# Designs tried in a protein design run: designed miniproteins, single chains, continued (4). Part 76

Each design is a single chain, and the fold is of that chain. pLDDT is the mean over its residues in the fold that is shown.

## One batch from the design tools (miniprotein)

Design m14620
Fold by ESMFold2-Fast:
Structure m14620 (fold): chain A 96 residues (1-96)
Amino acid sequence: EEELPDMDPANREKAIEFLKEVIEALKSKDSPLRHYFKSDEDREKFIEALEKALKYVEQGKGREALKILRDLSKSEDPGLQEFAKALYNRLKELLG
C-alpha cells in the first residue's frame, strides 16, 4: 500500500549512473565482467534484470531495484552470486 518516498535526487542520480556504467561494461567485448557468465544468454538475462532495476531507480523505487539485485544474488553460479551481491551492496550504499 505504500510507495517508497522520493529518494534524494543526488543519491538517485549516483545510483542511475552506477547501474548505467555496469550495464555498458557488461555489453563491452573487452569487459572483465564477461568472465562471470557461462553463456551470452545468461549475460543478456542479467543485463535485462539490471535495466529493470535501473527503471525502478529512475522511478524512485529503490526497494524494488534492490529486490531485483537480491534475487540475482541467489544465482546457483557462485561467480554470478558473488558479482550480484557486490552490485546489491553498492546500490544499497548509494541509495542510503
Scores: mean pLDDT 77

Design m14621
Fold by ESMFold2-Fast:
Structure m14621 (fold): chain A 79 residues (1-79)
Amino acid sequence: SMAARARQLAEEALRRVEEVEKVLSDNSVSTEEKLAVLKAFVDWFNETFGTDLPVPVGTREVLALIEEARRRAEELLAS
């Protein structure tokens, strides 16, 4: 079912967003590890949604990426 696949993808997107948020808010995690997690998330997002987003450099750009991922997940759940 396309609806079931859309829901599974939305759940994966939300889980990945939660992981990124937890890592980025954890002051015990190194800057290099945070950057690696962000890069892995961007690579997954671009491959999954067919986009070419750059790795965000600043806090505003990170928040915008997270918001876009949540928007995409909501769109999938509405399908």
Scores: mean pLDDT 83

Design m14622
Fold by ESMFold2-Fast:
Structure m14622 (fold): chain A 93 residues (1-93)
Amino acid sequence: GEAEEAAREAAEAALEAGKAAIKAGGKKGLAAGIAAALSGAGGIFMAEVLGKAEEAALSALGGGLAAISSGSKEAKELGEKAIELAKKALELA
């Protein structure tokens, strides 16, 4: 449904934010990026495989916040996008 699709898009954005944080490097970027990427990947699985839109959106929200904490400008922009998409998914769920 619309909620699961929106949650998947939010989780994909969190995964991309995590990749950007890892690419930026450093201990802070690596830690934040791994957390964001795992939350994004988990959110995709929850939305696509389990049909758990609310849980997927919450995972994406957490991933977006983790990416913002990396200090990378690209990861912050992608993380903010993940948060906005997650909020939309939660409104639909």
Scores: mean pLDDT 87

Design m14623
Fold by ESMFold2-Fast:
Structure m14623 (fold): chain A 77 residues (1-77)
Amino acid sequence: MEEERQRKIEEVRKRVADAEAAAKRLRETGGSVEELEAVFQEAVKASDEAAEMGDGETHNRAVRVAAAAIAEARRRR
């Protein structure tokens, strides 16, 4: 049970890192608003999952990724 929880936390951390990298890439390469909104939605989902698992640092990181992605999407509109 403990190991399954740690494994899920690791999976969520990877998803947050992937979302952060995607947001950076889209900002640099000029991705679409829809792609940034997809990153926002994934980061929000990962944030909720991290909170449920008690990983506050990953939750906070995911919230920052979501905020950055949606701010960039709104700037491009």
Scores: mean pLDDT 81

Design m14624
Fold by ESMFold2-Fast:
Structure m14624 (fold): chain A 136 residues (1-136)
Amino acid sequence: MAEEARRLGEEMLRVLEETFDKIIAKEKDPEVQKALKFLRDAVIRAFRAQMERVLAEKPDASPEEILAEALKAGYFAALQVIREIEKENPEVAKKVIDALIEGFKAVRDLAEKRGLTRVAETVSRIIEELELYKKL
């Protein structure tokens, strides 16, 4: 049901926000703090926009299908932000990627605890792609 997808989605976004806020609070570089806040906000906006789009276009979609598509949209928005940051400051981009990996790990842990197997698998693939991106 749409309400279940929205409730679970907001729980995932809360966990992501909490993870980012803890990292931002410990960060001493104001440029990194600004980049982290921008990335956090971009991921959240893309996630919510895609969730509402899937709910409108596929009213019979399962909560897991809706959430997986929303997570993919958040990931693609994050990649666009990271690529722009990397052009200006590669060291800031690395720290932002590390924070994003931690945020997605927290979302994966929540998905596993809720029995959302397909969502957990989707997030695990995203984490793997981000870790590969960090190597080069």
Scores: mean pLDDT 88

Design m14625
Fold by ESMFold2-Fast:
Structure m14625 (fold): chain A 82 residues (1-82)
Amino acid sequence: MGIELLIKEMRELVEEAEKELAAIPDLPEELRKRAEEVIKEIEELIKLLKERKIPPPYPLILFEELKRRLEAILEEARRKAA
């Protein structure tokens, strides 16, 4: 599959996470900050993919780890919104 499909998936995850965080009232600043750091890491990975600086299979491994970290933060944010 092309690099473009992986980049699209990464961007969609970031957009979904940003929308979810924006929808949570009274989001703790620490959770917002942690989510922003993971989003920055995903954006850096996209940059490295565009520049062809990361060989397979590392892009997929790194994205999977970043996705898990971001999902964990979103779940914690949902719990704290109660």
Scores: mean pLDDT 79

Design m14626
Fold by ESMFold2-Fast:
Structure m14626 (fold): chain A 94 residues (1-94)
Amino acid sequence: VTVTLSKLKDIAAGETVSASVSTDGSDVQMLLVQLEIGGKKRTLAFATNARSLTATLNEKLEAGEVVTVHMYVLLKDDTVFQLAASETAKVVEK
């Protein structure tokens, strides 16, 4: 399975984060996007029977914080989400 996550530039609170997944002919059952700040993970969005997903970051983040966006994929016949891609960005002022 090949996964491509859109490059993250500087992120601000309320900014839309978008990601797309391309699969090598495998069925994608679910996509899940999580945000990690200071070691804490939060679910931003999920979609079923989709190969692309967009998420909106609507948390109040302080400038200088570092966030990591994790994309997980659940493939057909799998029971566990696989970490497909991660992207790290710095939070900036609006």
Scores: mean pLDDT 70

Design m14627
Fold by ESMFold2-Fast:
Structure m14627 (fold): chain A 99 residues (1-99)
Amino acid sequence: MDLVLRQVGAVLRLIGLELDLHKLAEDNPELQKLAEELLRVAIEILLRTTDPALIEEVVELAEKAVKEAKEYIEKGDYEKAKKVLEEALEELRRLLETL
């Protein structure tokens, strides 16, 4: 029971993060596409695992990347925002390969 609620909560948090980033990157379709792909991979991991530690790791990784990307977007540094999202996406893809 608790695990299912944790998984649902994690997915909802990730959707909220993507919507926030999508709004901030409204004029940057490349950043929006990276945010969508990061959300897609993160959700796929959450659907394939019952390990609470991995669920928490995936959410924390995505939240950290989105937070850092938002800070760079606010400063007009879209290249650093892109790099942060790309690095997080690569790490999420590595985690998915372990499943």
Scores: mean pLDDT 80

Design m14628
Fold by ESMFold2-Fast:
Structure m14628 (fold): chain A 114 residues (1-114)
Amino acid sequence: MSDHEINTAVQATLNRLDAGEISIEEAAERLAALGLSTKTKEQQINFLLNVIAVYGNLAEARGFEAAEEFMERLIELLEPHRPKLAEVLRRALELLKAGVPIEEVMREAVKELK
């Protein structure tokens, strides 16, 4: 799976969510399937950065409660099959909830996955 394919799939999911065509649950399920399809560290890093960006978009559009619901559900779906990716996302969520700027959370998440 290429970075272009990951970015396209994330953007398609976000567009459907913004249009009200899918729920937060369905968005989390679609992105979990994408995360499970990643094979390289580079793909996992790109997926992780895209997920953190989706959190930021949801927090701005629907509030922090909706963004947290999305991230918690995504982590739950990833944990049985991608425990390290789920761990990094859980750490990212804690930093985001603590008010750490999104760009800094992205940098820390990349370091943890390297």
Scores: mean pLDDT 84

Design m14629
Fold by ESMFold2-Fast:
Structure m14629 (fold): chain A 76 residues (1-76)
Amino acid sequence: SDLERLREGAAFLERELPALLAYIASLPPEEAKKVLEGVIAHLEGLIAKIEKEFPEAEEVIARVRRVLARLREALA
């Protein structure tokens, strides 16, 4: 079930987000920015792919967008 695997991926991102943010906060400011920008770009690409291939995965897309919003807040 592709939808179940996508839900597992969203749960993984949600679970790992605090550790990722803590790691990024430990980096020098310029390096932290590069890592954040890279992760944000990757997740934006992932959302676009899921929206195109799995339009029924609205819940998963919303969950990934919430993770993306938290990363964007850390970049600002």
Scores: mean pLDDT 87

Design m14630
Fold by ESMFold2-Fast:
Structure m14630 (fold): chain A 61 residues (1-61)
Amino acid sequence: KVEELELKARRYRNGAIGYEKMAEKLKDNPELAQIYRDKATEYRKLAEKYEAERDKVKSEL
């Protein structure tokens, strides 16, 4: 349960970093670069959400 939340949080963190790096490589395509930056922001928010859920589950145990 908590392990699944930890894994999801980590995956979204790594995904955000990956999307940000993709956006940097696509600076000559600003439309696509912006899409990847938006995805990176979304993934960071999801990582924070799952980190909070993980912490909540730990406090309930």
Scores: mean pLDDT 80

Design m14631
Fold by ESMFold2-Fast:
Structure m14631 (fold): chain A 96 residues (1-96)
Amino acid sequence: ATAVQSGGGTVPEGGSLTLTATTTAAEAETVFALHADERAPDGGVAAGANSGTVTLVDLRRGHTGLLQAAAAPGSRGGKGRENFLALGEGIEVRVV
């Protein structure tokens, strides 16, 4: 099974980004990783028969962040499941 991510894009300083992941697997967890440059680790991807949402908060210029999201149906990704996300030099990312 494969996780399908939708939503998102380039976010300006101080903005937010919402990600949605949907899977076709029987597992109840979806984990996905994001990276926008070649230096960022992509982490591991796991899939479940579910969908989820991750909200990125406090996107600020001058920083890059690490994020990965674990999602079950209707759930959010929590802190501690972070992967590297670079939306360009100067974006700070936090998962809520």
Scores: mean pLDDT 35

Design m14632
Fold by ESMFold2-Fast:
Structure m14632 (fold): chain A 100 residues (1-100)
Amino acid sequence: MKIEPPEFDESASVEEFIKKFLEFLKRVEKEFEENEDDVEKLKEIAERLEEAKEIAEKRLEYAKADPSTSQEDIEKLEELVELIEGHIEAIKKRIEVLEK
């Protein structure tokens, strides 16, 4: 199954945006578990996560530029970026182990 990151939709609420990203991350976790020994597949997953991180960072910048965005929503988007970074780190470490 092809893993695609959620598209940047500036009209979506922060909660809707985060929900779509959490659903994407659940798909990433499943694909990681199913392909944990496949370096090529893990590299593809890492690439999709890097794309997802860029989209999440753009949404965070958009939120910070909008004075109507609550501090709570900004913090939730920052937590989402950190969560994506954690998934990238986990996959990169697995690739390093397999390429020894």
Scores: mean pLDDT 82

Design m14633
Fold by ESMFold2-Fast:
Structure m14633 (fold): chain A 95 residues (1-95)
Amino acid sequence: KEEIKSAYKKAFGTLPSELDIEEAKKALTELKIEPTLPNLVGAIYLVHKIRNGQTIDAKDVETLVKLGVKVDDAYKLLNHLTVEDGVELIKKAVK
């Protein structure tokens, strides 16, 4: 939805891709994290970094918390995406 795209652009200066939005929604659903705007924007941010071969770490947890993501939810997203889904997201990006 346009609200998600606007919130992401306000936070990070660029529009999110539809693929990053879909993967973020999937991660939130699998982790049973409520799909609030902060949680969606934070999940999209992490998915985007992983798909572009960037590392995610404790500084990204701080970024998510500043966006309004709960600390526990930020760590759940980070751990989920770095262990299993991170490898699959990179594979999808490189074909």
Scores: mean pLDDT 75

Design m14634
Fold by ESMFold2-Fast:
Structure m14634 (fold): chain A 64 residues (1-64)
Amino acid sequence: SEADELAARFRELAAETQRLIAEKAPDEEREKVEREALRTFAELWRLDPALADAVLQELAAEQK
């Protein structure tokens, strides 16, 4: 479903953000990915707020 695709993309963007932080990438590059993640999450929340919350809780529990 579209919500499942958005959830997958949000997970990818979250992982990319963590990778950029670990690699000490430039702030501009991290901010760009974070902005895309926020847009993706907003779309996911509008389509399936329960799934959006579940994905957010899952990522928070992973503790970077």
Scores: mean pLDDT 82

Design m14635
Fold by ESMFold2-Fast:
Structure m14635 (fold): chain A 101 residues (1-101)
Amino acid sequence: SKELEEWFRKELEKVVEELKPKAEELYEEIKKTGDKEKAEKANRELMEEAYEKFLEILEEIARRDPSVAPFLRELAEELRKLSERDPRYEKLAERLEEIAE
């Protein structure tokens, strides 16, 4: 529906607006210090925050429109294939399967 599409767009805009200044601040700090360990930790934390916010949006979409469940299941299957190379994708796939229920 147009209402769900507009809600989704607004929620994505909120996530981008919240995370963009954090990403820019971290990028500038990394450029100045060259601290690889700090850079890797900051990137991990920022990506985890982004994934959690995105999963919350997908959960609300699935609640409002159950017809998206097949899409979420397909995405989870693709992520499980990627988990053979990186186990972090397995956790994301499990969360998407739970949301699709």
Scores: mean pLDDT 74

Design m14636
Fold by ESMFold2-Fast:
Structure m14636 (fold): chain A 95 residues (1-95)
Amino acid sequence: SSLAEEILKLAEQAVVRAASALVAAGQEDTANAFMDRLGALAKAYEAGEISEEEFVERVLELLEEMIATLRALGQDALAAELERIRRRIEELARK
C-alpha cells in the first residue's frame, strides 16, 4: 500500500531522530526498543499479520510513547517535531 509506505517513511524519520537524541542522552536501550518496535510493525504488516488500519494505529501509539519519552527528558523541541509528524500521519490516514 502506498499509504502504508508513506506512513512508514514518516515513522522511520521520527524514530531515527528520536533514537539519535536518546543515544546522546545515554538511553541506548530505549532507542533500540523503539527502533525494534517499528521494524516489528513493518514486518507484521508486510507479512499480512496486521491490517493497514492496525499498522497505522500502532505507529501512532509508538509515536505518542516516543513524544512522551522525549518530553520527560526535556527534549521539548524534538518532541514538537515528532508531534508534527504524528499529525501528518493522522491526516494521511483520514483520507
Scores: mean pLDDT 89

Design m14637
Fold by ESMFold2-Fast:
Structure m14637 (fold): chain A 60 residues (1-60)
Amino acid sequence: MAAEYAALGAQYFAAGDVGAGTAYAGLARKHGANPEQARAAGEKAAGPSAGRLTGDFAGL
């Protein structure tokens, strides 16, 4: 579940929906995702540009 929320957050950031991306990042953290897990999930979900997005994601 935590990795799934992280992936959704990264997808919303990629689409430019910062509000939804931030909300799903918060859910990922509540369900035990750490920044490393969130980064890995985001990279898989958003593709090559996810490296930048998961950097911002991990900073949340």
Scores: mean pLDDT 60

Design m14638
Fold by ESMFold2-Fast:
Structure m14638 (fold): chain A 61 residues (1-61)
Amino acid sequence: SEFDFLQEVAADPERLAAFLAHVREMQALIDELEKAGKSPEEIEAELVARRQAFYDALRAA
């Protein structure tokens, strides 16, 4: 599950650092999309896609 995955991430300093970097990147992305006048639905769709790609990459490493 996502919760179990996040617990594993929190236990590993390298994976935790990667997760925190991803959170900062997502915050910056939200700001940019809001400035671009994107709808809440468009912002959510982009965040979901980016988060899924990040989790897939992190699991593969």
Scores: mean pLDDT 78

Design m14639
Fold by ESMFold2-Fast:
Structure m14639 (fold): chain A 71 residues (1-71)
Amino acid sequence: MSEKEKILKEVNEISGRAERIYLRTQTPEAREKLEKVGKLESEAISLVDTDPEKARKYVEEAKKIVDELEA
């Protein structure tokens, strides 16, 4: 699996997790964090072809947020 494929797979996994949190979560704090996750995913997708290393950093940050929200 290429680095691009790995990044896109992780974005898809994070998106699925974020969607599940969004459906069950009613707090303003969690909703704000989910909005940040969406922005980070958009940045990662925009950079995956030109700068996959930066894209991975955005994926890592988004993953940290969803990990925190699932705790």
Scores: mean pLDDT 82

Design m14640
Fold by ESMFold2-Fast:
Formats: structure tokens, C-alpha cells, sequence
Structure m14640 (fold): chain A 80 residues (1-80)
């Protein structure tokens, strides 16, 4: 499968233990993958969602880390 869009953002684990990212799908239908990484690049959580072309999706990733932990969220859209 071909990656059609990518986004990396910094986030902080919220009071509920989640990292949240908003992503707009490219023109084609896509599977959106979100990976949450700690400052050392270790994987803390992942989720995925299907989006129609041009749809904006909000991905909420549960993270087994204390609130206030700095994290990197890496988002990749892959053609469906």
C-alpha cells in the first residue's frame, strides 16, 4: 500500500490518558494510522480509522503514560 499523506505533531497526554490528533484525508479513500511515541521513540499506543476522501477525522489514542507526558503523534494515510 502507498502512503498518500503523512503528518507528525507534538502532543501531551491529557487528563484521561489519551493523545488526540485531527487529520484531513487526501482526495482518495484512506486508512489513517496514528502511532504515539515517547521522547525516546518507543511506541506507546496505536489506532486506525477509515476515512472517505476529504473527510476530517479525530483520532484518540489511549496511552499507558501519566497525564502531562510529552509525546510525538505520527499519522500516515494509506490508500484503501
Amino acid sequence: PEAVAEKTTQATVDASGNATVTFTAPAEDSVIYASVLDPEGRLLGQTSARAKGGETVTLTVPVDAPPGTPVTVSVTAVRA
Scores: mean pLDDT 80

Design m14641
Fold by ESMFold2-Fast:
Structure m14641 (fold): chain A 104 residues (1-104)
Amino acid sequence: MEEEEKKKKLEEIEKEIAKVLAEFNEAIAAGDKEKVIELFAELYELLKNDPNISEEERKKFLLELVDLALNAGVLSEELAEALKEMIEENVPAEEIKERALKLL
């Protein structure tokens, strides 16, 4: 029963990650810089709360998302560099959002 409850919670987290990731890709396509930053912070928090994702895997995935937004022209090189530094330093998601929005 505990194993089934853990599986359900994991499925809910992974479903939410997939949903927010889809919204993140739509925001990139729309060029909505503010929404990209907000959704990035939400993904950061969701990934941190997923027990099946290691810190190394989380950082790698987040760095790939930064590169995706940079290559799409939605983020400046300066903002992308700042986000990568904050990810490596384990800055909390809310602080990443606040600092990134100030750099837009």
Scores: mean pLDDT 82

Design m14642
Fold by ESMFold2-Fast:
Structure m14642 (fold): chain A 100 residues (1-100)
Amino acid sequence: RRAEVEEELLRRALAGSLTEEEARALLLELGVSEEEAEAAAPALAAGEPELGAMEMALVRGDTTKEQVEAAKAKLEKNREKYEEERRKLAEELNLPVRPL
């Protein structure tokens, strides 16, 4: 079912196991347009399914560019902070950390 594919897409996105190409392919399988799939795939691959949904809504005209840009700015700021904190912690503990 479509809902089962949606659940797999969300689960894999949150687990960080999706490439951008895989996310795009799964969205196309769900009947999402090429434009919507291409817009949402980077966010899903980055583990941001809410942003992916907003990108698809923007393509459909269900939201504004201003709202999407505000959401992106918040997520990007949060991601940069988390990436830097993880890098510092890895250096202190001498542990390998995968890039986000």
Scores: mean pLDDT 70

Design m14643
Fold by ESMFold2-Fast:
Structure m14643 (fold): chain A 56 residues (1-56)
Amino acid sequence: GEEEKKGAIEAGKLGAGGGAGKAALDGRNPVQSRLATEAGRAGDGEKAAEYGALGA
């Protein structure tokens, strides 16, 4: 719904701005970290969280 859409966009922006990007720079599984960062920039918070967890 509308709440889910807002959550996904906000999570994507947060991932691109801080969480997922910083995790990627820490060097743990750079492929998954790059996918998480890219999904976050695209506004796909669900995919960003999934790839971030796989990279951790």
Scores: mean pLDDT 58

Design m14644
Fold by ESMFold2-Fast:
Structure m14644 (fold): chain A 104 residues (1-104)
Amino acid sequence: MESERLQRLGKHLRTYALTGLQEDLEGALKELNKLKSPEETAKALVVIYDVLKKTPVIESLKLFKAIKKALKEKFGDQLDQVLEEALKLNPSPEFKLFLEFLSE
């Protein structure tokens, strides 16, 4: 079930990267909003980062801002736990910097 949710999220993110359409961004955010646990969301952040690296700059910035807002609204005080779990899955310096920008 978890891997299927992450696959759906990845598909919506890649579609948005290709189309730049608001409807595709909303589809990605809807899939992200279905994730409730810090562990599931941490895995989603790895997928999001991999897509953002391959996305055109304007669409990447729009997606980043939308995800940052959605994560803060959904997790509030739990956001730090999500970011800590994500860093355990990908301890690269580049991913750590991405997570620091999300926490701001």
Scores: mean pLDDT 80

Design m14645
Fold by ESMFold2-Fast:
Structure m14645 (fold): chain A 68 residues (1-68)
Amino acid sequence: MVDPLLLDLLRQEAARARAAGEEDVAAFYEEAVALGETLSQEEFEAWVRKALAENPEIVERLTEMAKS
């Protein structure tokens, strides 16, 4: 399982994107949460890498949220 703090952040970002009308971003975060609960860390990282490669706009948003 993926880090619970990361999953919580993804849920919050999904809700924010949904409220802002950014359905593609919300769908990405919601899918990331579902996969993060079921996949191993390696499988999750592989999925994220592919998803981000196909959605460069999401990369910029994730960079903002990942400042730590």
Scores: mean pLDDT 74

Design m14646
Fold by ESMFold2-Fast:
Structure m14646 (fold): chain A 55 residues (1-55)
Amino acid sequence: EKIIQTRPLKEVKDFIKGAFGIDVSKWSNEEIAKLVEELLGLKAKVEGDKVTLTA
């Protein structure tokens, strides 16, 4: 898969809250990955403290 972007998980949580008004601070990594996929139309994978976005 083509990697579009990799970002720290904390920055992704902050981005979701700021851009979409959704507080994901208490969400699991799997729930956050699913939400990112639904909001951005990209495939998301959470590994450790990072989120990788792929097309």
Scores: mean pLDDT 77

Design m14647
Fold by ESMFold2-Fast:
Structure m14647 (fold): chain A 100 residues (1-100)
Amino acid sequence: SEAREIFEARLRRLFDEATAAAGLAVFDAVEEGVRSGDEEAAVARVTEIMLRHDLSEAQMRLLLTLYLESLEEAGVPREVRERGARILARAMLAVLDARA
């Protein structure tokens, strides 16, 4: 996937190896949710990855930004980008709720 390659390059420039690996796992879980239509399973999986890797709110927000920018650069349709963003945003809210 061109979007995945762009996203990986951006992650490796901005994050350490462990955080970049977590970001790629998040990307793969979101893409599976978009592909299968099982957004609930994708939200649960992304939330698990984010909690396991102890991602900060700033890191999660940056991952969402990089995800959307990478999809836009790769020419992914807006409707697909919006579904992926929804999965990521819901997972981020679930992480913040779990930490409260």
Scores: mean pLDDT 87

Design m14648
Fold by ESMFold2-Fast:
Order: C-alpha cells, then sequence, then structure tokens
Structure m14648 (fold): chain A 65 residues (1-65)
C-alpha cells in the first residue's frame, strides 16, 4: 500500500492524516467528482486514510477483473 500512502500524502499537505475540503482547495487541485462521491459519503468534507484506501482498493479490484 505504498502507492496509496504516497497518493494520500499528496493531498494531506500538513501530514495530520486527514484531508479537508479547505486543504484540497489550498493545494489548487480539485479531485474528480467521482472521487469525492466515493470517499466523502458523509458530506462532511473530511477524508481520512481509511476512506481513501477503501476507494483505491475498490478501483484496483475492478481493474484486475
Amino acid sequence: SEELKEEFKKYDVDGDGVITAEELASRGIKPPQHVIDAIDVDGDGVVDFAEFEAYYTALKLEAKA
């Protein structure tokens, strides 16, 4: 899961293990809508590593099939 940790760190600018909508905006890059829909199911604008990992694991499983 090194790729997942590396990808997460690109969004987790302050390294606190959580991504907020404001942190994404300050980075200047907005994720595609399907990513937001998949990982921000609560609509609270907060994404932790577990939610991020679940999303990428599902994508990788689909691509493998």
Scores: mean pLDDT 60

Design m14649
Fold by ESMFold2-Fast:
Structure m14649 (fold): chain A 88 residues (1-88)
Amino acid sequence: DAAELARLQAGLEEIAALATRRFREEGDERPALALQRGVARAAAEAEARGLDLSRATVELLRLTLRAVAREAEEAGVEELARLAREAL
């Protein structure tokens, strides 16, 4: 679904923008680290599930948002966790 893909992509763009802003303006690296860990966790899960990353874009984005939400919660970055959950 093109609408779902666009929504998930917009959510990830908002997450990346938040992480960049927090680091650049506040010196807070926790959102950026949570994002990096979430992406790595999603990539590992996608590989374990045998997902074709060129064709499973929506599922990969959902895995990424779920993983980012978990890493953000564990790091105490509730704003990032909320944005990730709202994008799903």
Scores: mean pLDDT 84

Design m14650
Fold by ESMFold2-Fast:
Structure m14650 (fold): chain A 63 residues (1-63)
Amino acid sequence: SVKGFLDEIKSRVKKLQEERDKIQKEVEANKDMSKGEKEAAFKTIEKLENLIKSYQELADSLQ
């Protein structure tokens, strides 16, 4: 069902947001991170944000 699919997308978005927020918090808390480690973390955050946006756009297209 469309409703079941929308609920699944919303659940996935929530999990991606939680993972993004966790990585952001870890980067902010860890002052000993190397430049390369910070760059890798920010790239992961960007990928997560792009996935969140794609799922939100998909959910909006189904309403």
Scores: mean pLDDT 86

Design m14651
Fold by ESMFold2-Fast:
Structure m14651 (fold): chain A 65 residues (1-65)
Amino acid sequence: EKVEKILKEAEDEIKRYEDEAQRLADETGRLNPAAAPVVQRILDREVQEKRDELMKKAKEEIESL
């Protein structure tokens, strides 16, 4: 119950972050195609770091139950 809620909240936050990053990448590609690969690489890394951070936090919260 609590475990499922913690995991769902983490996944929902990750998805929102991914959606925002993808929107920014798409906008950059449309306005400045030359910068798009660099921005996409930076955003991919930020998304992965955010995912790792949120999943680690969720696991720590579950372990504290």
Scores: mean pLDDT 81

Design m14652
Fold by ESMFold2-Fast:
Structure m14652 (fold): chain A 103 residues (1-103)
Amino acid sequence: MNLAIAAALRTIGDFLDGKSYKELIDELIERLSGFDTPLAKEAIKELQELKKAIDNNDYETVKKHIERLEKIADELLASDDPELQALGYEIKVLVEYIKEKLK
């Protein structure tokens, strides 16, 4: 009934199938690259920077990028494009997953 909920459930399913958070980030970047919008381009940049920060074990930089991604996800969810809404929900799920791992 809601594409954003369906997208979030798929991201959780991928986690249960043993996908790493890096694989989830790469999938989100690929899907966002199909959109010619400034918001999607910003989301791609922040996801790329998040991946680099995680690879460098720079937890303070990771926190900054997840805060920016939370704002971008809220803007995507406010979009009238249901595919962008779904991506916004999946980014929120990814952010919560990373926050849980940082405990």
Scores: mean pLDDT 74

Design m14653
Fold by ESMFold2-Fast:
Structure m14653 (fold): chain A 85 residues (1-85)
Amino acid sequence: AEEQFERDVLAALAEIIGAINKLDAPRLGPVAQQASEEAGKAAEAIRDGDYETAVEHLEKAAQLSEQAGLTSTANALRRLADEVR
């Protein structure tokens, strides 16, 4: 159950990170790149079983995504934070 949950969450994170990185870099700016980096840190924390740290990084990635105009991405990250909380 836990192993499947971690795999599902990591797969969802990989899709979100991929969506951020698929957008043109000049249009995203440094804030969107920081969002991708924070999402990556959340994935590392999930692999380590540190869900408290994962939630913090997911929330920060969501805030940065929203600042970059990626509202759907921000909503997906906040939903994922609630699932691992």
Scores: mean pLDDT 76

